Designed miniproteins, single chains. Designs and how they scored, part 104

Each design is a single chain, and the fold is of that chain. pLDDT is the mean over its residues in the fold that is shown.

## One batch from the design tools (miniprotein)

Design m3612
Fold by ESMFold2-Fast:
Structure m3612 (fold): chain A 85 residues (1-85)
Amino acid sequence: MERLRLDMEAGVLEIEAAVLLKYGGSEEEVKKVLERMVKVAEEAAKLGDISTVQRLRDIAKDLAKAGYKVAEEAAKKIDKLLEEA
């Protein structure tokens, strides 16, 4: 049940990030999405769901590449979860 919930939450975050990448958003909007992504990545890492952690890390890196500085920090946090797994 928890893995299914996390997979669904990751899917929602992917859609929200895609909207931000295509249409742009404020730093505050991006920060809120990234905070939720880090929480989902932390839960996925605890469950050993490394594929979900990798997926969220790649999304955060895409936002960082788009110029959102807050996404660079989030990508580093998620990368650290992968190194600790």
Scores: mean pLDDT 82

Design m3613
Fold by ESMFold2-Fast:
Structure m3613 (fold): chain A 86 residues (1-86)
Amino acid sequence: ASPVARELARRILEEAERAAEEYRARGQDGVAEAVRAYGEELARLVEESPVEGPLTPETERAIFEEHREAIRRLQAEAEARVLAAL
């Protein structure tokens, strides 16, 4: 995996953990788990990207575009889990 892909994956995991903790603090454990699971799956997907360069909006977009359909599916699954937890 490229250095920028690994950095993006790390940031995705950190952001998901932060968001999940916030939902858990509000007593929304089901939403927290859905957010955490989405972040973990998204990070695994992007970490293998061969896109090189510094982490910028352009390189981030390029990495996400490589996995557009898979990310779209993950987003739909995460949205369904969040709605089911409400």
Scores: mean pLDDT 83

Design m3614
Fold by ESMFold2-Fast:
Structure m3614 (fold): chain A 103 residues (1-103)
Amino acid sequence: SLKEKLKKRLSIIVKGLGLSDEAIKELEELIETDPEKAQEVLDLLLELSINIALGDVEGVEETLERLLKLARELGLEALARDLERNREEFLARAEENRRALSL
């Protein structure tokens, strides 16, 4: 089912983005109440993780802006707080990955 697929994606995403238990609970509740919106949020969280791994600093900034807008629209306050708190760490990791990939 879509809900089971989204729960599996959430378990993978959580490990890379430093999300709190509160943010995880918000996303689990969204999967149950609005799986289509949960898919949109989780796809953007995955895109954020990919942009960090690829050293795409501009992509990280763009994806964070889109995520924060969507999180606020959906009332995902704990997720929004975690993303803002971790913003500088995400950008720093992307810059480090960019340098590592630019031999």
Scores: mean pLDDT 87

Design m3615
Fold by ESMFold2-Fast:
Structure m3615 (fold): chain A 74 residues (1-74)
Amino acid sequence: SEEEMEELAKKRAEELVKSLPKDTPDSVIAQKVVEAAREVVFELAKKENKEITYEDLVRAMNLVSEYVLELRKK
């Protein structure tokens, strides 16, 4: 569900920010965001027994990216 995607995206973003040094290169952050988004969509698809759509991937990437940006402020 949409709510579950938001919760998983936030959890993955928090784990990601906690694991990455402040001086991590943007290219590495971008790679980790894509990996996290892929994991979120894969977990939801498996749980709901549904196919992964391109729209789901885009939504997950946007959510993870936004949370990472917010958490990395300061």
Scores: mean pLDDT 81

Design m3616
Fold by ESMFold2-Fast:
Structure m3616 (fold): chain A 90 residues (1-90)
Amino acid sequence: SAKEALEEARNKFLSLFKKVASPEEVAHIEELLDEMEKTKDISKITGIVIALIGEIEELKYFKKAPDELVDELVKSLLEFYKALLEVHKA
């Protein structure tokens, strides 16, 4: 179901992010993901996704994570975003 796909995408993204992020950074991102799931404002959801892509790309820029892992993080975040939009259509 769309809700199951959303939970799987969230868990995949967070599992990958925890490998490269501090506990404080993880907590901040979890709060943003919670905001995205709670809001019905699609423009707010899209704004948060754009901001998070920027933060993830900074990991590549600062050599804090391998390029391949950063690309996988962006991909998993976009999977979460798409799954969230599907839940909103229901």
Scores: mean pLDDT 84

Design m3617
Fold by ESMFold2-Fast:
Structure m3617 (fold): chain A 84 residues (1-84)
Amino acid sequence: MEEAEEKRKKYDEFLLKLGEEVYKKRKEVTEATARALREIGDQIEAIIQARRDGAPQSVLDELEKRLDEVAKRQVEEIRALEKK
């Protein structure tokens, strides 16, 4: 009985520590995701505003390319946080 109880205690301590590490990573990822969504939102608003202002297609294409680059960069940063 004593040996089984000691093994369970060690397992519970391991799971608690793992849970704390997961929680910390989850918080970091959540905060990074919130920032990414805000930045992407700002870029989308810029495109909408440019369309409203009658910007030429070349300007709209450049803004859409910039949005794609920002989105790809943010996804890469979030993925890097998850892998650590």
Scores: mean pLDDT 78

Design m3618
Fold by ESMFold2-Fast:
Structure m3618 (fold): chain A 90 residues (1-90)
Amino acid sequence: SEELEEVLARIDELLADPSLPENLKQLLAELKAQIEAIYEELSEEEQEALLEKVNAALDAVEAGSPDAQKKLLEAITELGILQIKRSVLG
């Protein structure tokens, strides 16, 4: 997916930013790893909803928003739920 490639590129650019706080870099690295692990196993609807949430979190990080960490955690939590759902439902 071109949209997925753009999201991963945005994460890589943020990870390369020396001014970004270490805690946000750790969350971005975890987010990237979880997306790469599960994205191709998701339905089109789940992929769309996930990328919307991830893009919103990345927008908050780029803007230096005080809720950036919260939005990243929400995206990571959603990925964790999707991973559990795939494991349980087969």
Scores: mean pLDDT 84

Design m3619
Fold by ESMFold2-Fast:
Structure m3619 (fold): chain A 70 residues (1-70)
Amino acid sequence: PTFPTPEQIRALRAVVLWGEGAPDEEIARALGISPATVRAMTREQLLELASERAGVPVEVLEKIVEASKM
């Protein structure tokens, strides 16, 4: 298996932070976008962006979000 790039690791961290209910500012920092953009995005759009950056299917990211829920 290929080790994840720093960009992919940041995208996966953003998904975990989102599942944990972290502030939009922290999620935005992890994804490299503005907090206003995070607030304007739907769940589907956020997962699609994270999927693109992490190289991981949306279905896997949804499982990570559920596992990370507080």
Scores: mean pLDDT 76

Design m3620
Fold by ESMFold2-Fast:
Structure m3620 (fold): chain A 115 residues (1-115)
Amino acid sequence: SELERLLAAVRAATTPEQVVAAARALVEYLSTSENLDLDLALEALETLLDKVRKFLDTAKTREELEKVLEAAELLLEAARLLLKKAKDKDKILKAIALILRAIGLIIEAERKLAK
């Protein structure tokens, strides 16, 4: 239910600031939750990654890029927390894929900020 609400918040995010807020809430939830629905958590992180990708592609200002970078760093932290909780090989591989994709987004955002 809480994770479903967090997924809904990620889906509803229409600004970089809302994406950062949703990502931060996901990190907090994943760091404190003991009974985690890993499939729903993976769906939330995949949805967050898609939002970060979209805002990285459409960012026009340095301020927007800084928020996208913050969201990508929070996505990486959330994916790392998910990996620590994953015991099944399939979920471990999906968490690793999210970590690698998040690192790619961070590198791209940093390169755009360097211009």
Scores: mean pLDDT 88

Design m3621
Fold by ESMFold2-Fast:
Structure m3621 (fold): chain A 78 residues (1-78)
Amino acid sequence: SPEDLIKKVKEAADKALKRSEENAQRAIEQGLVTPRIAEGMLERDKKEIESLRQKAIEAAKKGDFETANKLIEQLEKA
């Protein structure tokens, strides 16, 4: 159902955000980036994740399940 797909989109987006936050923190701890650079990277990731989330929800609402699933895969890889 569209509702089940929307739930899956939200779960994928939440996991992507958590991974992005954890990756930023690890990069700081390993001395690979400064906190300022990590913050900029995280803000870019957040904007991309939010864009994919919105597009996937709209596709699911319109019954475009192929597009919704492709966008979910992009969120799962992010």
Scores: mean pLDDT 87

Design m3622
Fold by ESMFold2-Fast:
Parts: sequence; structure tokens; C-alpha cells
Structure m3622 (fold): chain A 80 residues (1-80)
Amino acid sequence: MDPLLLAFAAKVVDIIVETTGQPPSAELQQLLRDLVLASPADAPAKMQQVLDYIAQHYPQATAQVQQLRDQTLAQLQAAQ
């Protein structure tokens, strides 16, 4: 598992708990699992799927997750 993708998933969970006071939905948990298991080539698309889900179901968290995605993509690019 990529440690940057694992860190992204953990931070998304924290953002959802902080913004809603509830754990992430089963659907979001599945998307985060799929992301953590993704190849580096598929990771940007999987992160976009997570962001799209959050924009629809957790609109208050969208800006924070968008920033986290952009930071994580920059870190993944710097590691190559």
C-alpha cells in the first residue's frame, strides 16, 4: 500500500468526522479502500472518485478534501 494514499484516506476520515460528527458512510469507506489498494497510475482517478462522492454527500468537507487531494498529488509526483 502506498503510504501517501493511506495518509490521504486517514485524513479524509478525520475531515468527515470533524465536519459531520459521524463516521464516513459504508460507500465512502469502500471508495477509500479501493483508493488505498490502487496502483500509482490509477490513484489520481480514484482520488477524484472520492472527491466526487464527498462533493455530493458531504458538501461542507469538499474544499478541505480538494486541498488534501492537490497536496497528495503533488507529493506523489515529487516521489517519482
Scores: mean pLDDT 83

Design m3623
Fold by ESMFold2-Fast:
Structure m3623 (fold): chain A 83 residues (1-83)
Amino acid sequence: MEEVAKRMIRMARAVLERARSELPQMSPEVQEELEKLMKEIEELMKKVEAMPPDVREIMEKLGKKVQELMSLLLEARRARALA
């Protein structure tokens, strides 16, 4: 379980770093949505690192939020490519 948690945290951290680098290029509306998701992901990462009894459920929530962030980033990139 610890190895799976470490892998999930590493993945989440990489996506957060990508989002932070792209934030200045996004519209204010998209920036607000990204910042909200990034904050939620950071909070979930801290909870996973504590290795509570419900860590599996927290990791599932973290995975979903990371996917939401990745989808929003991809959508924003497509919008910019079409401009």
Scores: mean pLDDT 79

Design m3624
Fold by ESMFold2-Fast:
Structure m3624 (fold): chain A 74 residues (1-74)
Amino acid sequence: GAAAAENGKGAADVMRAAGSETAYQHGLEGAKAGERGDPVAAAEHMRRAAEITEKYSPAAAGGVRQMADDAAAA
């Protein structure tokens, strides 16, 4: 709830780290799906990673999007 936000930046930092790590795990699963030739599963995992990142760090989400665009252009 809103009261939990007042518990300090330390908790927010931990949550952002946990969120980023979860997004990273979805990224790994997406890569594995791509290696298997399953673009639907790959896209789903990358979408989940972007959604999680956006909730905690819009700036980091921008970086992840740029990396995805660079990979698609290769």
Scores: mean pLDDT 58

Design m3625
Fold by ESMFold2-Fast:
Structure m3625 (fold): chain A 66 residues (1-66)
Amino acid sequence: SDLERNARISQLAVELYHLERAGDFAGAEALREEARATLSPEEQAELETALTTIRNGAAARAAERA
């Protein structure tokens, strides 16, 4: 279902964000490669959008504190 699909993509985006935040760029790249091998082009675009949304939200919160 779309709900399960969206949950899967959101989960991957959160995992990627946590790896990047922890400085585990090798782990993030490995997960990205695995995701690209298993996801359609549309799903890959959704994953990048979700990840960007997470990053922008974090940046906006940091800017609001400054």
Scores: mean pLDDT 80

Design m3626
Fold by ESMFold2-Fast:
Parts: structure tokens; sequence; C-alpha cells
Structure m3626 (fold): chain A 97 residues (1-97)
């Protein structure tokens, strides 16, 4: 149980770092959500972290879809797939907590 929470935190932090480094898909509305998720992660508040990340993934997915329509890159396509997977993973982990 504890290992699942730690693994989820690491994987979700990995997504935050990916979004931060690939600013092509990050919008102005996404930045506050990223900061909230990072703050929750640093505090060890896994529930708040997962809740924030679900909102981030949904917002990021919408922005990535618009970006993909304008300039279809493999990075944006991969980001969309990851966002969908992490939304599902985050919801499942939140249910287990």
Amino acid sequence: MEKLIEEAKKELLEVIEYLKNNDVVAGENLSPLLREAGRAAEAGDIKAFLEALIRIYEAQKAKAEEALAADPTEEIKEALKRLEAYIEAAKELLKEL
C-alpha cells in the first residue's frame, strides 16, 4: 500500500517535470494548477496532489488537442496519451486512499 502511494507520487511528479520542460503544451491556465500540485507533493499530501493532477491532466489535454490541430508533433501526441493514462491512474489511486 505505501509502495503504491510512493510509486504514484514519483510517476506523477515525473509528469509534472515533463509538462514543465515541454512548455509547448503548457498554457497560462495550467501554471497555477502545476504549482498547486507541486506544493501538495512537497507537503506529502497525496490526496491533494492527485486531485490537482487530475485537473491538470484535463486542462493539459484540451490545450494539447488545440496545439496538435495547429502543429501536429509527436511530442504533443505522446503527451495526450500520457495524460489519459495518468488521469485513470490518479483516479484509481485516489480511490485506494
Scores: mean pLDDT 65

Design m3627
Fold by ESMFold2-Fast:
Structure m3627 (fold): chain A 96 residues (1-96)
Amino acid sequence: MAALVDELRAALAAREDGEFHSEASRERDGVRYTAYAFRLPDGTHVVLVVIERDGRVSAFVARLDAEGRLLEASPKPPGMSDEEYELGLELAEEAA
């Protein structure tokens, strides 16, 4: 679990030349959400959202402006519900 999340964080930081900024976590209905925010040189944020459900891990990436407003997000992963994706985006805005 932790190792996979750390590898995803390292890959994102290396690819985007981002610096770790903050993290936020939330649990709802047995689903755990964790958002890892990285600040880019232009002041925008790239956030890795990790969703853990029934021993399974899924993730997506969101990009937010310096004010924490959503600019873009990766497509919803297979097996993730619309509600989980929306809550993940909400958490990403909280982390930025």
Scores: mean pLDDT 74

Design m3628
Fold by ESMFold2-Fast:
Structure m3628 (fold): chain A 76 residues (1-76)
Amino acid sequence: RVGSNTYSPGMTLAKGAIFTIEGGSGLTDYVALTNDAISQGVAAIEIDTSHVDLETTKQIIENAKKAGVPVILDLN
């Protein structure tokens, strides 16, 4: 299944899950949210660039790289 993997705060992520940012409802702290996902051992972070500005995207990429987590940019 070509699925968007979504992460809800307070959920336990499966080891190796992909965390996806699609804008969502009321979600503004993408940097903090992605740092939380990284701490839970996600395999990758996917960012929909239509919902996240360039500066926030760069910050997430930098944090993910420092943790050794790949970032996927969805440009659709």
Scores: mean pLDDT 65

Design m3629
Fold by ESMFold2-Fast:
Structure m3629 (fold): chain A 87 residues (1-87)
Amino acid sequence: GLERATARERAALEKGKAEGLKEKLSLEEAEKLYEEGLKQLREKPEDPEVYYTLGKGLGGIEGVDKEKAEKLKEEFERAVREAQLAA
């Protein structure tokens, strides 16, 4: 999970989340960013830009639908864990 991510990856994720919340993205735009980030995570699990994109999507979703964001956090944690174990 996130506990295995580097400080750079975690910083990118947090920066992305802050930007996503600030930008007031629509749920559709935020979900699209999150899905794109998950796709890139499978290919580049060590790229901080991927974590930034995922964070921005998650932050945008949380700004619109907190319940959906909480469910996606569990899926996100699993996806990061699987990608980091494969690297």
Scores: mean pLDDT 75

Design m3630
Fold by ESMFold2-Fast:
Structure m3630 (fold): chain A 80 residues (1-80)
Amino acid sequence: EAPISLEEARALVAEQLAAARASTLPPLDEEEVADLKAMMSTPATSEQQEIAREGALEVAGLLDAEAAAEARAVAEAAAA
C-alpha cells in the first residue's frame, strides 16, 4: 500500500486538534490553530510539499503512538 498522503496526515492532525479543543480545553489559542490550518492549506512548491509531507507523516506517526491515544480519549468524552 502507498504511504499515507499529505492530505491524510493533515486530516489526522486536524482531527486530533479538534478533539482536544472539544474537551473544553483549547491546547492552542484560536490564532495559532488558524495559522496552522492556513499554513497546511496554502499553495506550495512541489519541493515544499514534499518536505511538508514528510514532516506531516512523522508528526502523524508520533501522534498515533501517544498523542493520538490522548486525543481519542478527549474525543470519546466529547462524543458522550
Scores: mean pLDDT 61

Design m3631
Fold by ESMFold2-Fast:
Parts: C-alpha cells; structure tokens; sequence
Structure m3631 (fold): chain A 74 residues (1-74)
C-alpha cells in the first residue's frame, strides 16, 4: 500500500541517520532487517494501521541500533 511504502521510506531514512557512522556491513545488515520486517508485517499482519506499523518499525530500529552500538563498543 501507499501508506506502507511511506512508512518504509521514513523508517529507512531514520535508520540511515542513526547508523551513518556505523561500519558499512552493519548498516547493510540493519537495512535488510528493517526491509524484512516490513515484508513480514505486510504478509502476516496486513490489518495494522499506518501508525501501528510505524510504531513497530521504530521500536525495532531502536532495539537494533542499541544492540549494534553495544557490539561496536566491545
């Protein structure tokens, strides 16, 4: 849907800004994870609102960025 595509673009732009200083391999891994999450939400939870999809993707991005920061600090 157009709403899902917009939320996907906004989520990926937020991820890119949060991870711009991360190694390229980490950036690519996190981008692939977000894109897979969007596909899973479309396939398995098609009844979610735009706001619910945005909240799920934002929470996932926050978790993945925090975990990647912990890994990079080792």
Amino acid sequence: SAALERVRREALARLEELTKDFPAEVQQRLREAVEQAVRNLERYEPGLSEAEVRARLDALIDLMVALAQQELAR
Scores: mean pLDDT 86

Design m3632
Fold by ESMFold2-Fast:
Structure m3632 (fold): chain A 70 residues (1-70)
Amino acid sequence: DAASLVGDSGSAASQALSALKDKDKAKDEAEKAIKTLEDLGLQASEFPSAKAFATSLKEQVENALKDVLS
């Protein structure tokens, strides 16, 4: 359901963001989270709010990764 998709998206983003404190792990964890959030967004295609949430979290992880690596 939408609540499960939101929870999974939040968990994936939280794990990636915490891993960004370690640059060696940042890329791998962020790439995993981005793929997970992309997959969750596809599953949430019939749930606009959950899809928007997953997309927003994906963008936050992508931006945080760019900041850590630059």
Scores: mean pLDDT 75

Design m3633
Fold by ESMFold2-Fast:
Structure m3633 (fold): chain A 60 residues (1-60)
Amino acid sequence: MTQEEATAIVKEILGDRAENVTVEIKNGTAVLHVKEPLSVEERIKLHQRLGIPVVEVLVP
């Protein structure tokens, strides 16, 4: 999966909230830098759609 594909999936799931999220693919893991914690539903959808491990990093 490319970073562009992961970014598109994140925008599809999060909509307008995706503006506050940066996506980075590292060693087959999706690292999401978020300003606000993701909901449980958003986390589940991201894990299902990305098909790779997802790590959430909270940034101020």
Scores: mean pLDDT 79

Design m3634
Fold by ESMFold2-Fast:
Structure m3634 (fold): chain A 67 residues (1-67)
Amino acid sequence: SVEKEVEELLDRIEEAIENLDWQAVLEHVRELQELLEKEGVELPPELLERVAELDKRVQELRDLAKE
C-alpha cells in the first residue's frame, strides 16, 4: 500500500540521517514528497506525525548546511 511505501521511505531517511548521507536524505525526501503529492493519500495520524517531525529535522539541517 502507499502507506507502507511511506513508512519504508521514512525508515530510509532516518538511516541516511544516521549515516550523515545528505544526498540520500534529499533523494528519499523528494521521493516521499512526490509519492504523497501524486496519490493525495490521507495518512494515519501516526505517520503524519512522523513525516512532520522528519521534515522539520531535514529542513533544520538543510538550512544549517547552506550557511
Scores: mean pLDDT 75

Design m3635
Fold by ESMFold2-Fast:
Structure m3635 (fold): chain A 84 residues (1-84)
Amino acid sequence: MQTQEEESKKEDIRRELEAELKYVLEEVASMAPNAQELADRKIAEIGEKLKSLETLSPDMQKVVDKAEAIREKERAEEERRRKA
C-alpha cells in the first residue's frame, strides 16, 4: 500500500497552490479597481497552476474559469496585435 508518496506529493502541491491562491486572492482584493489588469494576470497565473490539480473546489474552479476568460481575452488581443 505504498501510496503515501503519491498522496503526500499531491497534498503538498495542493497545499502550496492553496496557499498561493489565498495569497493571490488577498493581494487582488487589496488592489485598487484600476489595477484590474494586474489582478487578471495574477488570476490567470494561479488558475493555470490550479489546472494541474485533479480535484478542484468550487473556489478553485471559479479562479480557473476566470483564468480561462482572461486567456481567451489575451488570445483575442494577441491576434489583434499581430494584425495591427
Scores: mean pLDDT 72

Design m3636
Fold by ESMFold2-Fast:
Structure m3636 (fold): chain A 91 residues (1-91)
Amino acid sequence: GMIHVEIRGEGRVFAEGDLDVDSLSSQVGLSLLLVAARIEFEEIEVVLRAPDDEAAKKRGLELVTNILKLMGLEIKSIKEGEEVVIRAKAH
């Protein structure tokens, strides 16, 4: 399913785009973008949107949190609603 992803650091957009959470290529690409964001920022915010696709939004949340944890980041908060907002901190 398609999801819109926005990666933020210190209140600014670092990267933004649409990806298919069921695609391995999209999962790899997202992982590389999150690694790049970690280099730029000590705290990262990831915003996920999937209008009318709650399953894609849930899979996107699981994917992003797993990648952030594998990168050694601490998940500080997850807010779910119209947008899913994930905040993570580099050590």
Scores: mean pLDDT 84

Design m3637
Fold by ESMFold2-Fast:
Structure m3637 (fold): chain A 69 residues (1-69)
Amino acid sequence: HMDEAVEEIVRLARQDLEKAIEKAKELGSKLTDEQAVELANRVAQAVYPLLGPLEATRIAKAILDGAAA
């Protein structure tokens, strides 16, 4: 469940950052605030070594923004 969400966002981030941000926001909108924080932390940790802190933060923020909407 959560592992699949992390894998999908990471896969998209490697290919198309804008699509990863859109997917992160979409997935966030379906989660509770607590679940969104968990997903955001896991995705940030997975994306950080691949794309760096700026892009990791952008994707994590998209998850949280989706949950807040």
Scores: mean pLDDT 84

Design m3638
Fold by ESMFold2-Fast:
Structure m3638 (fold): chain A 67 residues (1-67)
Amino acid sequence: SETEKANEEHREAFEKAKKGEEYEITFEVTDENNNTLTVKIVYKGDEIESEIESPELPNLQAAIEKY
């Protein structure tokens, strides 16, 4: 499922961030109303910097809070 894939990618990103690696992930999640949301998160070195971008999504912040 999309939600399962998104959660897996997010989990993998956190794992690499703990090792101090630089990377970014982009994933799609489907909310409870069957709306597809796109989330982008960037991680960098020992300090994690998160950037959330949504050009076409309602309530993106709420969707991210679920993960």
Scores: mean pLDDT 58

Design m3639
Fold by ESMFold2-Fast:
Structure m3639 (fold): chain A 79 residues (1-79)
Amino acid sequence: SIDSDLQSYIDQRVNDIVNTKHMSDHQVDVVRHNMLMSYRFGNSSNPRRGGILGITSQYMRTMDHSDKDIGDEGDRILS
């Protein structure tokens, strides 16, 4: 299901980012939540949310992370 696949995907992406950037637990939780929210609402039925790339970019730019690969893969999984 989308929820199961999405959680696994986000866990893998976030783990890689955390290992590289040494983010705090709170920062990781916020990124994970934003990715979930973006993916759930940022599909073809609700593109106004800006998709996973849009919402993730808003947060991850603040954290100085690359969110493009995450957005591209999230959109691919959603499709």
Scores: mean pLDDT 53

Design m3640
Fold by ESMFold2-Fast:
Structure m3640 (fold): chain A 70 residues (1-70)
Amino acid sequence: MLTREEVRAVLEALKIGPLDELTDEDIQEVAKRLGVSPERVKAAIEKAKADPEGFSQAYLELLREERRRA
């Protein structure tokens, strides 16, 4: 299951383009935006690509927690 940090990394990457088309420079840009290492961003993207359903579930849980805070 993806962590909240990993879900945020994938969402930021998707703002740049499709996960399969991201360059190392795009991954570095996402890492800078989130204040994490590029290796963590790359790992999060690979997890999302390997388990799209797990990513969708983690994203829905993030939305549920945000609604619970509001």
Scores: mean pLDDT 78

Design m3641
Fold by ESMFold2-Fast:
Structure m3641 (fold): chain A 102 residues (1-102)
Amino acid sequence: SSFDIEKQRWFDQAEKLVRDGFEKTLKENPDIDQAEVDKAKAALDEMLAILKIKLDQAETEREVAIHISGFLVEAVGILTNLELYQRTGNRELAAIPEIPPA
């Protein structure tokens, strides 16, 4: 359907925005521990997979907006914690929260 095409477009835009943000964070913070980079990447990849499922199940533009907004808030949190790790060297502040099973 045309709505499925729009969902894919919105997903692609959200993925690009977050991946561009991740690359920018790494470029501006080159001394981030590789283990924390790997954790952030894995968390973002998992969140993108969950977002895709939620968007595929969404029946309204409002549901799409809610899911994308929630995803972006969590993604910004991951990137902010990754940047904070580089500034403080504190692994506790850069810890990626465990996503509870749905």
Scores: mean pLDDT 80

Design m3642
Fold by ESMFold2-Fast:
Structure m3642 (fold): chain A 86 residues (1-86)
Amino acid sequence: MDQLVTPDPLLLKLLQSVGVTKTVLTWGDVLTYLGLYLLQNKLLDPNDSRIVHLSGTLLGEIFGVDELDGNDSALIVQKLNEHLTY
């Protein structure tokens, strides 16, 4: 059963930029819209899709990092949990 989560105002602003109209989402929805944000803003490295460039982005400000390993699921979950209320 998918956990319901409420994003904080900064994360909600990011999610709204990719079409979210809800204030409460499932965890799966948050991950789906995060992936859409990465694709729409062209944040994946063109030579290595494992590298995510976040410098100067809203997501970089939210996570407090300039670069992310897109395969580090544990770090991504940890950073998202800092901005989600259960």
Scores: mean pLDDT 77

Design m3643
Fold by ESMFold2-Fast:
Structure m3643 (fold): chain A 119 residues (1-119)
Amino acid sequence: MGAGTLVIEFDDSVVLTPEHLEALRRVAERLRAQGVDLIIVTSAKLLEPLKEALGDAARVVRKEDLTEEEKRMIEGFKEFGFYLKVTQEDVDAGVKALLEKINEVARKLGVDLSDLIAE
């Protein structure tokens, strides 16, 4: 039902574990089921792992490949609070901590991910 768009940007230094990739897949599938578009902005090294994990459930793009239109769109999502920057410290805090941060943004779009955190 076109509930909106959520943008997640990974810092260039970020390394994701298989457990983080699986958690992001579950997030992407939940958002898609609720009509929310997920856009992931990432480094070249994470592009293929994220595309493989998320498939058609999210749009995964390299930061350097962003068009002027996409850059303007992302700035709009930052203004409205539909954007999350993920650092290595966020990843190192663990899967549940990362899911809590994603859930805070997803709730603004009417999606609750609490069950993914609690199992």
Scores: mean pLDDT 83

Design m3644
Fold by ESMFold2-Fast:
Structure m3644 (fold): chain A 79 residues (1-79)
Amino acid sequence: SLSVEKIKKALEALSSPSSSIRAVAAHELLEVAQNHPELLKPIAEELKKKLTELAENDPSELVRRLAKEALKQLEKIEE
């Protein structure tokens, strides 16, 4: 589906050398986590790992903040 493709592209974009692209991707995934958390269940483990790395190590404060907020929402998903 279009939503699944968008999520896959956002996950890939979290690895972009551009902080602006990483920020947009983190924000898109945050919105999905807030509004449609069920769509993230199939990739929750991979996404948590990537967002944790960004939240702790990304040089952009904005990217770190968005990644932390997305992680907090993902922690509410039952495994």
Scores: mean pLDDT 83

Design m3645
Fold by ESMFold2-Fast:
Structure m3645 (fold): chain A 80 residues (1-80)
Amino acid sequence: GSIELIEKAIELAKQGNLEEAAKLLIKGVMESDKFSVEQKVGYVLRAIGILIDYELGLISKEEAAKRLIELAEEVLEKEK
C-alpha cells in the first residue's frame, strides 16, 4: 500500500538510488487515501524539485538523499 511504497522509497534513498526513491515516494503519495489533491500536488512537486536540484548540480547526492528521506518521513507521519 501507500505506507509500504514510502518505506521502500526511504530505503532506496539511503542506498543513493534517488530517481527510483522519488518515483516510489510519488506513487505512495498518489495512492494514499489520507491526503487532499492539494497535499498530493505539494508533496509531488517537492519530490520533483529535489530531483531537479540534484540533476542540475545545485545540491549534492547526499543532500538530495537527505531531503527525500525527510520528505518521505514527513509523509509517513501524516499517514499515521
Scores: mean pLDDT 88

